# Designed miniproteins, single chains, continued (5): the designs that were tried, part 100

Each design is a single chain, and the fold is of that chain. pLDDT is the mean over its residues in the fold that is shown.

## One batch from the design tools (miniprotein)

Design m19466
Fold by ESMFold2-Fast:
Structure m19466 (fold): chain A 85 residues (1-85)
Amino acid sequence: MPLTPTEARVLAAMLRLQARRGGRVPVSQREIARESGLSQPTVSRALRRLEERGLVERVPGRGYLLTDEGVIAGSEVLAREEGER
């Protein structure tokens, strides 16, 4: 099941944010938008699709967390970014 480029950027941004915060912590749409360089409406749309795929989970009042599957998918995106121009 292929990720869109936008979904891939959101997963990578969430993984980077979790790493910088020292663990699996909820991140907001604004933080994801800032880290990914995407607009908040674009991030919101991507997060909805990622939830439907089981790659992120909602945390009421705090934002979103990556699932174990989301961490794996985000790690694959980061590996590909190192190989791309």
Scores: mean pLDDT 79

Design m19467
Fold by ESMFold2-Fast:
Structure m19467 (fold): chain A 103 residues (1-103)
Amino acid sequence: KLLETVKKLVENLSRLIANAEKVDPEVAQRLREVAQRIAELFPEVKFEIDTRELTPEEARQVALEAMNEATKALNLAGQYYSKEAVDALNEAIRAAHEALRAI
């Protein structure tokens, strides 16, 4: 269930990139960097850029889901992860929140 949570997190971060790129390229770049870093830390997880633009309502929902999945991953396995993995998950929450504010 943890691996599924992390997969959903990376998918949701990827889905926000197209919308973020239109409003704040720095937020879009942070989303890409965080999603890629998480995928590198979890070998079963793939990062693929989703170029499909979401509606504002969809983007808001996806950002909230990304924050929820990152929080769940921290709660489920924070004690078993390296500081690097914990830092990446916390950065994912921040990046998703910035996307939510920008979109």
Scores: mean pLDDT 81

Design m19468
Fold by ESMFold2-Fast:
Structure m19468 (fold): chain A 85 residues (1-85)
Amino acid sequence: TEELGRLAHELAAALAAGDDERVLELTQQLLALLPPEVAREVRKRAGEKLLATGKKEVSLAEEARALAEEIIRYLVERGVVPAPP
């Protein structure tokens, strides 16, 4: 859980900084550390969020940001990271 907390903290900082490359990197690392069923649910929710935008094509950066938001939400719900203000 320490590794999840550290990566989640770095992901939140990267999102705030608009560092799309770092967001993509950290999102991939966090997805690999989550249980498979949780990773699947995160991907599903991120996909639903992206579909709601009405865009036919989504950039890798946009997909990574949507995944990052769902990962942070899940970890906040589990008490691994504090909710953003």
Scores: mean pLDDT 77

Design m19469
Fold by ESMFold2-Fast:
Parts: structure tokens; C-alpha cells; sequence
Structure m19469 (fold): chain A 61 residues (1-61)
């Protein structure tokens, strides 16, 4: 995974612990766009954040 994509995904996951998932996804989309990611790459970043958040919520108990 490219460094830029990794940074956006990690920040989105951390933010999702403090705000709603939807809000975290909107912030991640804005960051990815500012960092020059394509619409396709932004979609992939958002999908990875969703998957990671769902997994962590299930594990967090």
C-alpha cells in the first residue's frame, strides 16, 4: 500500500473512534482528495476504513 493511502486510512480509522463512521469517512475523503488521490483510490481508501472499523468494533467488545 502506498504511503499516502496508508496515512489516510490510518488517520480515518483513528478518527472513527472519536466521531461517527460517516463523519470519519467524509474527513478521509477530503484528506485523500487534498493529497491528490484519484476518485478510484479514494473509494478504495474509504472501503478499507469501513472494513477496519467494523473489525475493530467487533473485537473491542
Amino acid sequence: MEKIKKEVIEKGIELSKKVSLQQALLEAQEEARKKGLSADDIGKVLLEIKKAVEKRKKEAE
Scores: mean pLDDT 77

Design m19470
Fold by ESMFold2-Fast:
Structure m19470 (fold): chain A 90 residues (1-90)
Amino acid sequence: SKLEELKEEFIKLVEELANDPNLSENVKESLKEALERLKKAKTPEEALEEGEKVVIGLDRLSELVELSEEMKKKIEEIKKLLKEMKKLVE
């Protein structure tokens, strides 16, 4: 489904961020734990709730740490994917 495709792309981009060598190990661990919760979500609504928590965490990170332009672009793509997923959930 389109929702599953968007979810997979969202997970892929967050995994790429979680493996960035410029992020602290604590941030990487937190993102990986959030991804595990998202992967275990049983309903589209649960997946959106866990995705929203990831985005909130990334917004807080961007306020506290100077991020590279590549990381900023990935965060914006992640946010766009979450917005599109929200439109598909009923």
Scores: mean pLDDT 82

Design m19471
Fold by ESMFold2-Fast:
Structure m19471 (fold): chain A 85 residues (1-85)
Amino acid sequence: MDKILEKVREHLLKEESETVTDMVILRLEIEIGGDTEEARKRLKEIFDSMSPTQASATGILTSAVYPKGKELFEKLKKQEEEKKL
């Protein structure tokens, strides 16, 4: 939804599954703020739609990918701030 988050999503989709990418983006929305309640609800719905084994595996992969997504977000945010000048 945010242009920076959309760019992060495009970068992650190149190497990661759509589900893991969506989970990383939702975690970024929760951490950064905005519609935190809706993001948490959506995250829970995704986990609840999975078997316990799938939820565990997805959680592990999301946690492994999250630092990469956060770093990409911070880098792109700085680039957009610099571009305004």
Scores: mean pLDDT 76

Design m19472
Fold by ESMFold2-Fast:
Structure m19472 (fold): chain A 97 residues (1-97)
Amino acid sequence: MIEHLARFGAGDVEAALARLVAEVPADTDAIVTATSVEQRGNTLITTIGVQLVRRGRPVGDTGIATLSYDMRTGELLSVEVRGLGTPETAAYLQRLL
């Protein structure tokens, strides 16, 4: 059963978000708002919604992380991050993935 496939995108993004949060003020956190997974042939595409929060309030725009994996090898093929807070924050998260 395919319990391992659901982990390929979400775990990587959650780990990258934890690293991002360590570099911002202590009252800032990142939350996953939505996750979707789509298989196209031998490619697994994971789309993850991300929101920065400060003191429980949203900061900036909701971001979207899109990750593509080769289903035969588990290799990460591409990463795109859009709209997360500021352009600098989005670029930093994309570099951590």
Scores: mean pLDDT 65

Design m19473
Fold by ESMFold2-Fast:
Structure m19473 (fold): chain A 56 residues (1-56)
Amino acid sequence: EDARRAAEEVARLLREGEADPTFKPSAQGALRGLQLRKDSPAAREAWVETERLLAA
C-alpha cells in the first residue's frame, strides 16, 4: 500500500532526476526512506517493481 505508492513515486523522481541534476538528491533521499520499510512484504514488492521500472 504505502510502500508501493512510495516506490512508484521514487521511480518517477529518479527518472526526472536523470534529466535534471537538481532533483537527484531528493530522489536519492526518497529511495533511502523506502529502505526503512524493507521488513514489509509490500515494501519488498515495491522495491522489485522500482528496479524493474528503472531498468526499462
Scores: mean pLDDT 59

Design m19474
Fold by ESMFold2-Fast:
Structure m19474 (fold): chain A 79 residues (1-79)
Amino acid sequence: MEEILAALSPEARELVLKLKEAIEKGDEKKAMELAKELVRSLRPQAEAEGLVIEESDEKLAERVVEQLKAALEKEKALK
C-alpha cells in the first residue's frame, strides 16, 4: 500500500510522509487524522476498480495506522 501511494501522486506521498512523522513522534491523534485523509483520497479509486470496501473510513484509518506502526518497527529491527 505505501509503495503504491508513493507511485500515485505527490500529494499522496506527502500524506504518507506526514503520517510516518506523526507516528514516530507518538502523536496518535494527528496520525489518525492523516490516515483518515489518506483513506478518503484512496477509497474512490479502490471502489472504481471494483473493490467492495465495507469498512468505515475510521476503521480503515485505524488499520492503516496499525500497519504502518508495525512496518516502522520492523524496519528498525531489520537494520
Scores: mean pLDDT 70

Design m19475
Fold by ESMFold2-Fast:
Structure m19475 (fold): chain A 68 residues (1-68)
Amino acid sequence: GAATEAGRKGGEIAGRAAVDAGGGVKSLIGGTNAGEGIGYAIEEGGGTAEQGLAGGLGLTAQAVQSGG
């Protein structure tokens, strides 16, 4: 339903912002092993957070909508 979709979209936007921040870090400190590792970890963390937030918010919205 619309509430489930809105929840997922919010989570996806937040996760995307984290991934974009990770990409920015990689761009700023790229060319060092530590910098690349940190940037990669932020991107991976952002991607996992996007999945978790999208799933969690979607399920919560679905539960609220199903409960009436």
Scores: mean pLDDT 58

Design m19476
Fold by ESMFold2-Fast:
Structure m19476 (fold): chain A 94 residues (1-94)
Amino acid sequence: IKEAVEQIIAELKRAGYPEEVIKALRRGYEEGKIFKGAVEAAVILIEKSGDEELREEFLKMLEKSIETAEKNELEEPVKAGVELAKKILEEEKK
């Protein structure tokens, strides 16, 4: 896992992805909150792309992830990502 995450980060840097995406992924994995890091990275990419279909699919994924985590009382590495997902869905309502 650790080596795979580092390899992905290196490839994203080479491909010219924003530093914010790279920092989100690295922080998530270093803190044992990889799901939170992935959610943060996905938000940055979706906002930068302006892709409405990608945004809708992302929101559906967040809803399902929250339902699954709450049903199974999942702890880290998922819990922080679930809390972030809830915050994102609440901001979409405003």
Scores: mean pLDDT 68

Design m19477
Fold by ESMFold2-Fast:
Structure m19477 (fold): chain A 97 residues (1-97)
Amino acid sequence: MMEQEILEEAEAEVAARYGPDAAAGLRALAQGRFEEALALASVEQLAEGARVLLRRAIERAEEEGRLSEEERAIAEALIANMEARLRAARAALEAAR
């Protein structure tokens, strides 16, 4: 139930940024259909989609009061690390063009 809602919210955000194929790629990735995901979206788009999905899952867990202060701090650090790594990967791709 909640997992499906989080995925739909993440797909809407990815579709707005990268288009419907990238959103379909994120759904394929979330369902373990890795070859289909890679056919529909770039690695960068899939990585960004995974970050969005994880962020929304953490926000929902916070809303439900299922995270301690310590768990919330760890979750925020993980998201920040993913965002930093995605920015570095994007910069490396731009430098290679």
Scores: mean pLDDT 76

Design m19478
Fold by ESMFold2-Fast:
Structure m19478 (fold): chain A 61 residues (1-61)
Amino acid sequence: ERLVADLERWRATIAGYTPEQLEMLRDLLEAVLEQLRKAGAPDSLIRAVEETIAALRDALA
């Protein structure tokens, strides 16, 4: 519910960024995701990060 609204808000702000900035943010979040998985973070948090990465990839397409 709230997560969809947050992703939509992030996507709107992301649309103003350069492709270089979007790629840097994507790479940073992918590194964060790897560390969260190694640390045994909750599945809900891992999913939220994965959905954010997907939104960044959508903005780059």
Scores: mean pLDDT 74

Design m19479
Fold by ESMFold2-Fast:
Structure m19479 (fold): chain A 99 residues (1-99)
Amino acid sequence: MSELEAEILLAMVKIISSVMVLAAKHTEDQEERDKLVEELAEEGLKLAREAASMGTEAGKEAALEGVEALMEAIEKAPISEEVKEKLLKRAEELKEEIE
């Protein structure tokens, strides 16, 4: 049961990561693009925290893989450097907490 829940949470984070990059590329306004990526990244980080909170090895692995997928997506997203640095810092802090 816990392994399946971890797999579903990880899949959701990976979907959010893919949607984040694609949606940002098709958003013309930089302010709207930054806001969209920030909102999607926050939802992805929340799902990663939920996986970590399961207290299982599967949950921890899913959370770490999810955070790494989010970090890669944030780096690829065509957003402002200030928003990118802020989101990457939040992701790195979560990764340290889980590790």
Scores: mean pLDDT 85

Design m19480
Fold by ESMFold2-Fast:
Structure m19480 (fold): chain A 80 residues (1-80)
Amino acid sequence: SNAKKILQKIVDEFERKVKKILEETDDMKEFNRQIAKLVREYSEKIEKLYEAGVISKEEYDDTLKRIGEIALKAQKEKEK
């Protein structure tokens, strides 16, 4: 569906930006600040799609879960 393609593009963009933050930040505090900001920005973007009726509640919940999992994985990688 068009919704699935839009959400996949958003998730892919988020993951690319997370990878850039992981590569460009030297300390955990700076990393956490930038990741928290990015998660907020992308959560708001996804929420707007839901509020506009572009995506279902299930797609909204699943996409937020995916965003959280990507952020958590990056945090664990940064802690190594």
Scores: mean pLDDT 88

Design m19481
Fold by ESMFold2-Fast:
Structure m19481 (fold): chain A 65 residues (1-65)
Amino acid sequence: MEENRETGEAMAELKRTDPAEAEEIQRKGLDVFTEAMKTMSPEEAQRIGVDLIRKLVEERKAKRA
């Protein structure tokens, strides 16, 4: 469905309206990415990090609206 577009757009808007919050979410994604790189390929680690970021953005949206 449009979840991919909505998630990307939500992240972009969050970065524009609350850059500090977006940065915090990105930082958590990077932390997971770095840890994942210890046990898997960079491509797989990046996917896990991005998936976490999307999950955090969705959770933030649910609490705000």
Scores: mean pLDDT 71

Design m19482
Fold by ESMFold2-Fast:
Structure m19482 (fold): chain A 64 residues (1-64)
Amino acid sequence: MKVKVLEVLDTPTAAAFGLKVGDVVDFEELAARVREVSGLTEEQVREMILKHGRVGPLTLEIVE
């Protein structure tokens, strides 16, 4: 599964992710970054994207 970054809020947490608007990343890579920053599990990140299209400061879209 791939996810596209639609929006990044200007926050210290967002800077820690190292992602920009328009970036397309593998879900596994995103989940690893989220785990490093917030301690959320891969399953929690998946549910947040599928249910809300957002994880913390990131607005995300599934593209596959």
Scores: mean pLDDT 78

Design m19483
Fold by ESMFold2-Fast:
Structure m19483 (fold): chain A 55 residues (1-55)
Amino acid sequence: ALSAMDILEKISSLSTAQKQTIKKEARKILSSQSEVTTDSITSAMEEALEKVESK
């Protein structure tokens, strides 16, 4: 697992289109959760980033 800072650094190096994709994927992941916390947001962003990087 990456820290929030590492996730943000990786995201900042991506294109605007990739950043938008990560935002959409993270929102989708968060919408499936009953509770939204800073940790859940960080986890969702990391998962979304991994999906974008795997393409």
Scores: mean pLDDT 74

Design m19484
Fold by ESMFold2-Fast:
Structure m19484 (fold): chain A 90 residues (1-90)
Amino acid sequence: MEEVEKIEEEILSSLTPEERAKLEQEVRRLLADAQAGIGDESIQLILAVMSTVGPSPAFAAVFLRALREAGASPELIQQAADILMKLVKK
């Protein structure tokens, strides 16, 4: 957990304010439908797609933070963290 938070902060701090805002908007839009009643299954599908296509570490970090802020389940947060750690290892 502590290592994941450090990596998340390093990635986010490397982004320009404009790049960070753009990624935050993309993530907010992606989660809006899930919040509107599509539910945890839609978030799980998004996580599965992310693990398959390998999004940028920056996108994964923003997505992980957004899930924590939204109060997502510990399971979803852990899955997002695992994806970020796999992307960083590359």
Scores: mean pLDDT 72

Design m19485
Fold by ESMFold2-Fast:
Structure m19485 (fold): chain A 73 residues (1-73)
Amino acid sequence: MVEEALEALEEARKILTELGLPTSTIVVNTLASGIMSARQGDDLTLDASLKTLAGLVGEENAKKVRERIEELV
């Protein structure tokens, strides 16, 4: 639903801001997709989103993002 997508976008911006990472549209949308996938139990799409994120913000930062998402479960 639209509400779930908006909540994922807001959570993505929050995580990126807390980690001092860029909040550009591409970075936010990539992480929001990963968050939605994690909430649905889709590990394959989550892993794909995190690999894309690693290309945008670096592997260490993508790992920190993954750890933050796991804390929300």
Scores: mean pLDDT 79

Design m19486
Fold by ESMFold2-Fast:
Structure m19486 (fold): chain A 63 residues (1-63)
Amino acid sequence: SEIDQLLDELVALERKEIASGRLSIEEQVTRLEIYLKVLNMVKAPEEKIQEVQARLEELRAQG
């Protein structure tokens, strides 16, 4: 399923962070973008979606 693919991508990023000690800003942005897609698919509360969107915009401003 689409959600399983997105979760697999999140796991891949987590594995990379464990191996390298950290993620780049670009990789952190990608992780939040994937997480935001998952939240929308599971119909998470709008407040939580807006919180993640705000964090994503903050990270994008740094990159």
Scores: mean pLDDT 84

Design m19487
Fold by ESMFold2-Fast:
Structure m19487 (fold): chain A 59 residues (1-59)
Amino acid sequence: SHMDAVLESLRKAAETLSIEDAEDLYKAALQHFRTQYTPEQVERMEKALKEIIEQLKKK
């Protein structure tokens, strides 16, 4: 789906960034998502992005 493609792009971008930059990117992305998607879809994306950040912190 389009949402899955967006999440995959954000995951790949985060792998090239510091944790701080990835968190800033994801905050900006979530603000943008709130204008484009339903609240339920935004909640799913927020959960996925938090899981990506947690995995990056464990490396």
Scores: mean pLDDT 82

Design m19488
Fold by ESMFold2-Fast:
Structure m19488 (fold): chain A 96 residues (1-96)
Amino acid sequence: SMESPEFQSEVNEALARMLAEIAKRYAEKMEPEEVLELLERAARLARSIEDPELRRRTLERVAETAEEAARAKEETDPEAAARLRELAERLREEAE
């Protein structure tokens, strides 16, 4: 979007949340690489949010969703679950 930074931040938050929710909802039915890609895309959108507080909250939400996706994959793909937990930990550190 070429509009205000505030509007761009709101759009990026909404998109990040949508991608995270898709990854969470379909984690059990999706390939591990697809789940990771959606969450990495959500994280990139969150990082592009100019408002520090909104960015922090959005990163925390993506991290929480990555942990939930990890639990969904734990029995079928422990390696993918570990990678999702690593992503969640890194995102929480970024959010502080």
Scores: mean pLDDT 83

Design m19489
Fold by ESMFold2-Fast:
Formats: sequence, structure tokens, C-alpha cells
Structure m19489 (fold): chain A 82 residues (1-82)
Amino acid sequence: GEEEAKAVGEIAGAAVKEHGIKAVADGLQRALKEDGLEGKVTADAEGIGEGAGKAVGKTKGLSEEDEKKVAEEVKKAVEEAS
């Protein structure tokens, strides 16, 4: 559901700080495909992206632009996995 989507997003957002946006987006897309979740979480893409952006936004020194960029890239990765 939406709450689980946000939790997944928060984990992805934490990983962005260490590994960068593209690496996390690519990893998330691969994980969704390998777990057979292709197309099953497309409706949650916005929630997952929002969760990731929020997690990044809580980090000191990150801008609102960084939060929005993470949210959009993670959402796009989930949609592309479908």
C-alpha cells in the first residue's frame, strides 16, 4: 500500500546519499524485476518517489532541488520497471 511504498522510498533515499541517484534508481528497477514486482507497484511509484525525496530532504545540507530530483528519479525508475 501507500505506507509500504513510502517506507521503500525512505530506504532508497538513504542509499542515494552513499551511492548517488542513478545507482539507486538502477538498483531499485533491477530488484523490482527480479522479485517479480514488474507492473505490480506502478501505482505506488509516486509514493515511493515521495518517500525517497522526504528521506533526502531530512539530511542537513541538502537542497529542496535535491529532494525533488531524488523523488522524480526514483518514481521514474519504478515506472520504467513496469
Scores: mean pLDDT 67

Design m19490
Fold by ESMFold2-Fast:
Structure m19490 (fold): chain A 88 residues (1-88)
Amino acid sequence: MEEAKKLFEKGKEAAEAGDAESANKYYLEAIKILLEEGDYKGALEALYEGQLLALELAVREGLLSEEEAKALKERFEKEYKKKLAELE
């Protein structure tokens, strides 16, 4: 779990720095490890966080409007909550 946690933190740091390529690589590596360990809730959380940071970066870079990002955030939150409920 420490390896997945460190990769997730590196992904957050890269995303906050605007390095979408590195952020994506770190999040995918963290998700892979969490899935291999059977931590499906952790994997879903990492995926959801990655999606939110990708939207924030896209708005910052002018690729998405605030309204488009809000609609996608609501969709990602709904999908995240639904998948969490399916794991219970």
Scores: mean pLDDT 77

Design m19491
Fold by ESMFold2-Fast:
Structure m19491 (fold): chain A 68 residues (1-68)
Amino acid sequence: SPERAEIERRVAEYRAHRAGFSPAQQALLDAAEAKLATLDPSDTEGLRRVWAEFDAGLLALAQAEAAA
């Protein structure tokens, strides 16, 4: 599906830059990849949820850093 391909492409971009990430960002990426691996290929709802959760986690880290 186009949505799955788009999310997998974005995850691959993050994976390529993982070495430059903070430990907290690496943990979020690793958790997202693990969740994606457990989803049915046809589970579009699960795919949307995993991506939204990852995106929300990155935003929460950015907000915490801005507040410090």
Scores: mean pLDDT 78

Design m19492
Fold by ESMFold2-Fast:
Structure m19492 (fold): chain A 110 residues (1-110)
Amino acid sequence: SNEELAEKVVEELAAEARAAIADARAHGPAEPAEGDALPGLELHEAILKMIEENEEAREYFKKAIVAIIEGKYEEAKEYLGKAFKIVGVELSDEMLQALVDYLAWRIKQL
């Protein structure tokens, strides 16, 4: 189901966020490489907090992934905005659009 695929995507994003945070702790923060789709260590920390520490934020994030799978990109932006707001992060419309575009690309790579 789309919900099962969304759960897999959420788990893979959490693993990527954990790896990025661990690397930053070991080697200092890496400057973003050309082609990095997610801006900065702070976004990885927010995603991990959302997935691991707040069930409501996790559910909105999962709903955003389902919306992306279904091609409902504007609905996905609304759910992402709600998820990040719950963990105290305010993203611009441009940042939310970039994140939707990144997640849509990432899902196609699965």
Scores: mean pLDDT 76

Design m19493
Fold by ESMFold2-Fast:
Structure m19493 (fold): chain A 61 residues (1-61)
Amino acid sequence: MSGEQIKEAARQLQEQGVLSEEEAEEIFRLVDEGRLKEAEDLLKRAAHRASAAGRKVVVKL
Protein backbone atom coordinates (compact mmCIF):
# COMPACT_ATOMS: atom_id res chain seq x y z
CA MET A 1 0.00 0.00 0.00
CA SER A 2 1.10 3.60 -0.59
CA GLY A 3 1.45 5.99 2.35
CA GLU A 4 -1.75 7.80 1.38
CA GLN A 5 -3.67 4.50 1.20
CA ILE A 6 -2.39 3.52 4.67
CA LYS A 7 -3.47 6.89 6.11
CA GLU A 8 -6.90 6.62 4.44
CA ALA A 9 -7.40 3.06 5.76
CA ALA A 10 -6.33 4.19 9.25
CA ARG A 11 -8.90 7.03 9.19
CA GLN A 12 -11.67 4.63 8.16
CA LEU A 13 -10.73 2.08 10.84
CA GLN A 14 -10.62 4.84 13.49
CA GLU A 15 -14.13 5.97 12.42
CA GLN A 16 -15.32 2.35 12.78
CA GLY A 17 -13.79 2.08 16.27
CA VAL A 18 -11.27 -0.55 15.15
CA LEU A 19 -8.32 1.78 15.84
CA SER A 20 -7.94 3.94 18.92
CA GLU A 21 -6.98 7.59 18.44
CA GLU A 22 -3.47 6.74 19.71
CA GLU A 23 -3.08 3.82 17.26
CA ALA A 24 -4.21 6.01 14.33
CA GLU A 25 -1.74 8.76 15.36
CA GLU A 26 1.07 6.17 15.54
CA ILE A 27 0.23 4.92 12.02
CA PHE A 28 0.23 8.50 10.66
CA ARG A 29 3.62 9.12 12.31
CA LEU A 30 5.11 5.93 10.83
CA VAL A 31 3.87 6.91 7.34
CA ASP A 32 5.28 10.45 7.68
CA GLU A 33 8.65 8.91 8.68
CA GLY A 34 8.59 6.62 5.60
CA ARG A 35 8.19 3.52 7.79
CA LEU A 36 5.44 2.13 5.56
CA LYS A 37 5.96 -1.55 6.40
CA GLU A 38 5.61 -0.90 10.15
CA ALA A 39 2.53 1.25 9.49
CA GLU A 40 0.97 -1.55 7.39
CA ASP A 41 1.80 -4.14 10.07
CA LEU A 42 0.10 -2.05 12.77
CA LEU A 43 -2.94 -1.49 10.52
CA LYS A 44 -3.23 -5.22 9.66
CA ARG A 45 -2.79 -6.22 13.30
CA ALA A 46 -5.66 -3.94 14.37
CA ALA A 47 -7.93 -5.20 11.55
CA HIS A 48 -7.12 -8.83 12.44
CA ARG A 49 -7.86 -8.14 16.13
CA ALA A 50 -11.29 -6.71 15.23
CA SER A 51 -12.09 -9.64 12.89
CA ALA A 52 -11.05 -12.15 15.59
CA ALA A 53 -13.50 -10.40 17.95
CA GLY A 54 -16.32 -10.91 15.41
CA ARG A 55 -16.42 -7.31 14.13
CA LYS A 56 -16.75 -6.56 10.42
CA VAL A 57 -14.07 -4.29 8.99
CA VAL A 58 -14.73 -2.28 5.82
CA VAL A 59 -12.09 -0.20 4.06
CA LYS A 60 -12.65 1.76 0.83
CA LEU A 61 -9.49 2.91 -0.98
Scores: mean pLDDT 80

Design m19494
Fold by ESMFold2-Fast:
Structure m19494 (fold): chain A 86 residues (1-86)
Amino acid sequence: SASDLLKERLRELLEKEEISPGDVVETAALLGFSEDPEVRALALELLRKFRHLLKDPKVRHAVELALEYTPDPEVRAALEELLATL
């Protein structure tokens, strides 16, 4: 399924020492729009691991959009904490 492919991609990115700002932008979009709780959990883990990339304005904008559009209060709380601890 598309969800299984996303989980595989997120796990692959989590094993890397370095990823691109574009990878984080794509990951942040999943938090705003994915209904799969496992995809959202992996995406949050990726943002936490590569939190230094949140200093990139494009990445920060994508995370702020995810925060605005996410219906999940736990995801919203996690993103607020992540942005506050930069």
Scores: mean pLDDT 83

Design m19495
Fold by ESMFold2-Fast:
Structure m19495 (fold): chain A 86 residues (1-86)
Amino acid sequence: MEEAVERAKRLYPSLVAMLTDPDPERRVTAVRALGDIAVELAKAGELEFAQKVLDTLEQATSDPDPEVRKAAQEAVKRAKEAIENA
């Protein structure tokens, strides 16, 4: 299975790019995937990278679409809980 750090390094740049997609459903997908990555990184002890992903998710809480903002708020909560419990 691909390690959390390798998966994050591979997917993070494309997911960050997807946050600028004109389709809000695509941005929701990116936010949820970034949330999962932040949790996996925190559990792997990669706290610096997990914090970087969390910072990206916090920026998404100001997205113009309300569903993207909601998904980002949920992802931020999950990421913070994972980092605090690591």
Scores: mean pLDDT 86

Design m19496
Fold by ESMFold2-Fast:
Structure m19496 (fold): chain A 80 residues (1-80)
Amino acid sequence: SEDEKIKEAVKKILEILKKTVPEEEYKLYEESLNTVLNNKKLSNEQKIEALKELVDDYKEKYPDKKEAIEEMEKLVKEVE
């Protein structure tokens, strides 16, 4: 199902973030992504857009982390 695909993508994105950002910053990403996942008023399309926006924000802050960026962008494309 699309819901399961989005949930799996978020899980994998969080695993990448946990390895690539400081723990305090990871907690903010985890809180943000869990809020999006648990918001029953958001459509799957809106949840995917939120994931894209988060990855774009990460790219602006960490442009040198190219492998993490490419992996997260691939995960987002898999749920589009």
Scores: mean pLDDT 86

Design m19497
Fold by ESMFold2-Fast:
Structure m19497 (fold): chain A 91 residues (1-91)
Amino acid sequence: MDAALLEALRAAAERGKFSAEQTEAMLRGARAALASRSPREILEWIEELLKRDDSEAARYEALGAMWTLARRVESGELDEEEVRRAAEELE
């Protein structure tokens, strides 16, 4: 399902009028989130990214990772309650 999810993200970015650079940044974040095993791992990756990189590109990577996390919860692969707990623990 990885290819289909990445294509859905591209379509969503196009509908949102994002640039090619913003879309590619979101796809990088989505790939990182797809490689992650848990909501905590995804959220920790996002936190580390944003702490080391204050660029707009890093923010779009974080958006792509968050979008992918939401899709994995929606599909039942990840538990929504685990996302809530991980977010609370990371502050």
Scores: mean pLDDT 81

Design m19498
Fold by ESMFold2-Fast:
Structure m19498 (fold): chain A 66 residues (1-66)
Amino acid sequence: LTDEEVRLAQAAGIAAKELGFSDTEVARVAKAAMDAKTPEEAIELAASQVPDDKREEFRKKIEELL
């Protein structure tokens, strides 16, 4: 993993935790980001683990953390 991919995975996990997701959901979100091959894919794969009504708020939190 590149430093950028690690940072994105950390940001995704923090964003999910701040939105009130369970530890299991936070772990799934972070893992999805880590399994991605590009930074763009990392954000989309992480967002896919989040309910659709929370995805825009989740993406905004990731942008704020980066």
Scores: mean pLDDT 78

Design m19499
Fold by ESMFold2-Fast:
Structure m19499 (fold): chain A 92 residues (1-92)
Amino acid sequence: SLIEKLLELIRQVLKNKETLEALEEVLLRVFDILGVEEEVKERFKELLEKLKAGDLSVIEEVLKLVREFIEKEKVSDDDIERLIGYLERLLK
């Protein structure tokens, strides 16, 4: 349920350019901390640029990649809860 709550908040954030830009900054910092491969970071940036250009059809692809990343990297529940709190503050 934590992953589902996180993905729903990300979906809401991605629908607005201002909140999307703030999320991009946070996700790139998280990727750096976790030692994520540069190719994966570049792919996320490409999808976020399409969203900024108004292509909302890529939202589901972004959410799929986030889910796969969380599961593959075994992101802790504590880190997921911290990100949820950040996103809830962004959506004010």
Scores: mean pLDDT 76

Design m19500
Fold by ESMFold2-Fast:
Formats: structure tokens, C-alpha cells, sequence
Structure m19500 (fold): chain A 97 residues (1-97)
């Protein structure tokens, strides 16, 4: 389910956060906390939550999780141009690596 996807993505992102350079961790943690706040206010399947989690996954090099999150965002809101653009970019990167 989309809820399970978001729960798993949050856990995976948290587990990988310590692999970032120490100087980057505080800003990344603030962005992750903001996404949690959005999920609490609007629900975990809100397009903005899915898109922002996908962006965090991309920054960690987790292209498979990013693709799944952007696909979920497009399914929730097919008119979301940003979600569609991010999905195509994440797929392109995944295919090249």
C-alpha cells in the first residue's frame, strides 16, 4: 500500500542518513522532519509527501525507492507535472546505473 511504502521509505532514509557527510546531516534531518510534519497534517499519501520523500531518496542514491515514491505521487495526482518530471528523471538515472 502507499502507506506501507511511505513507512518503509522513512525507515530506509533514516537508516541511511548517517552515511552522509556530518556537515550535511543537520540540513537533511530538518528536511526529513518537515516531510514527517506534512505526513501528519495531510496524510502519508499526499503528493507533496511522496515527492519530498522521493527527493530525499534520490539524494541518498536510492533510485529504486525514489521511482516507487514518484510513481505513487503520479497515481495519486496524475496532473502533477513535478511528480511526472521527477519520475522520468529517477527512471533515467536508475537505467544508467
Amino acid sequence: SPEDLVRQALADIEARLPTLPASEQPAFQRELDRVRELAEKYGPTHPEVLIELGRLALRLGDYETAVKLFEAAVEVDPSNVLARAMLEEAKRILEEK
Scores: mean pLDDT 84

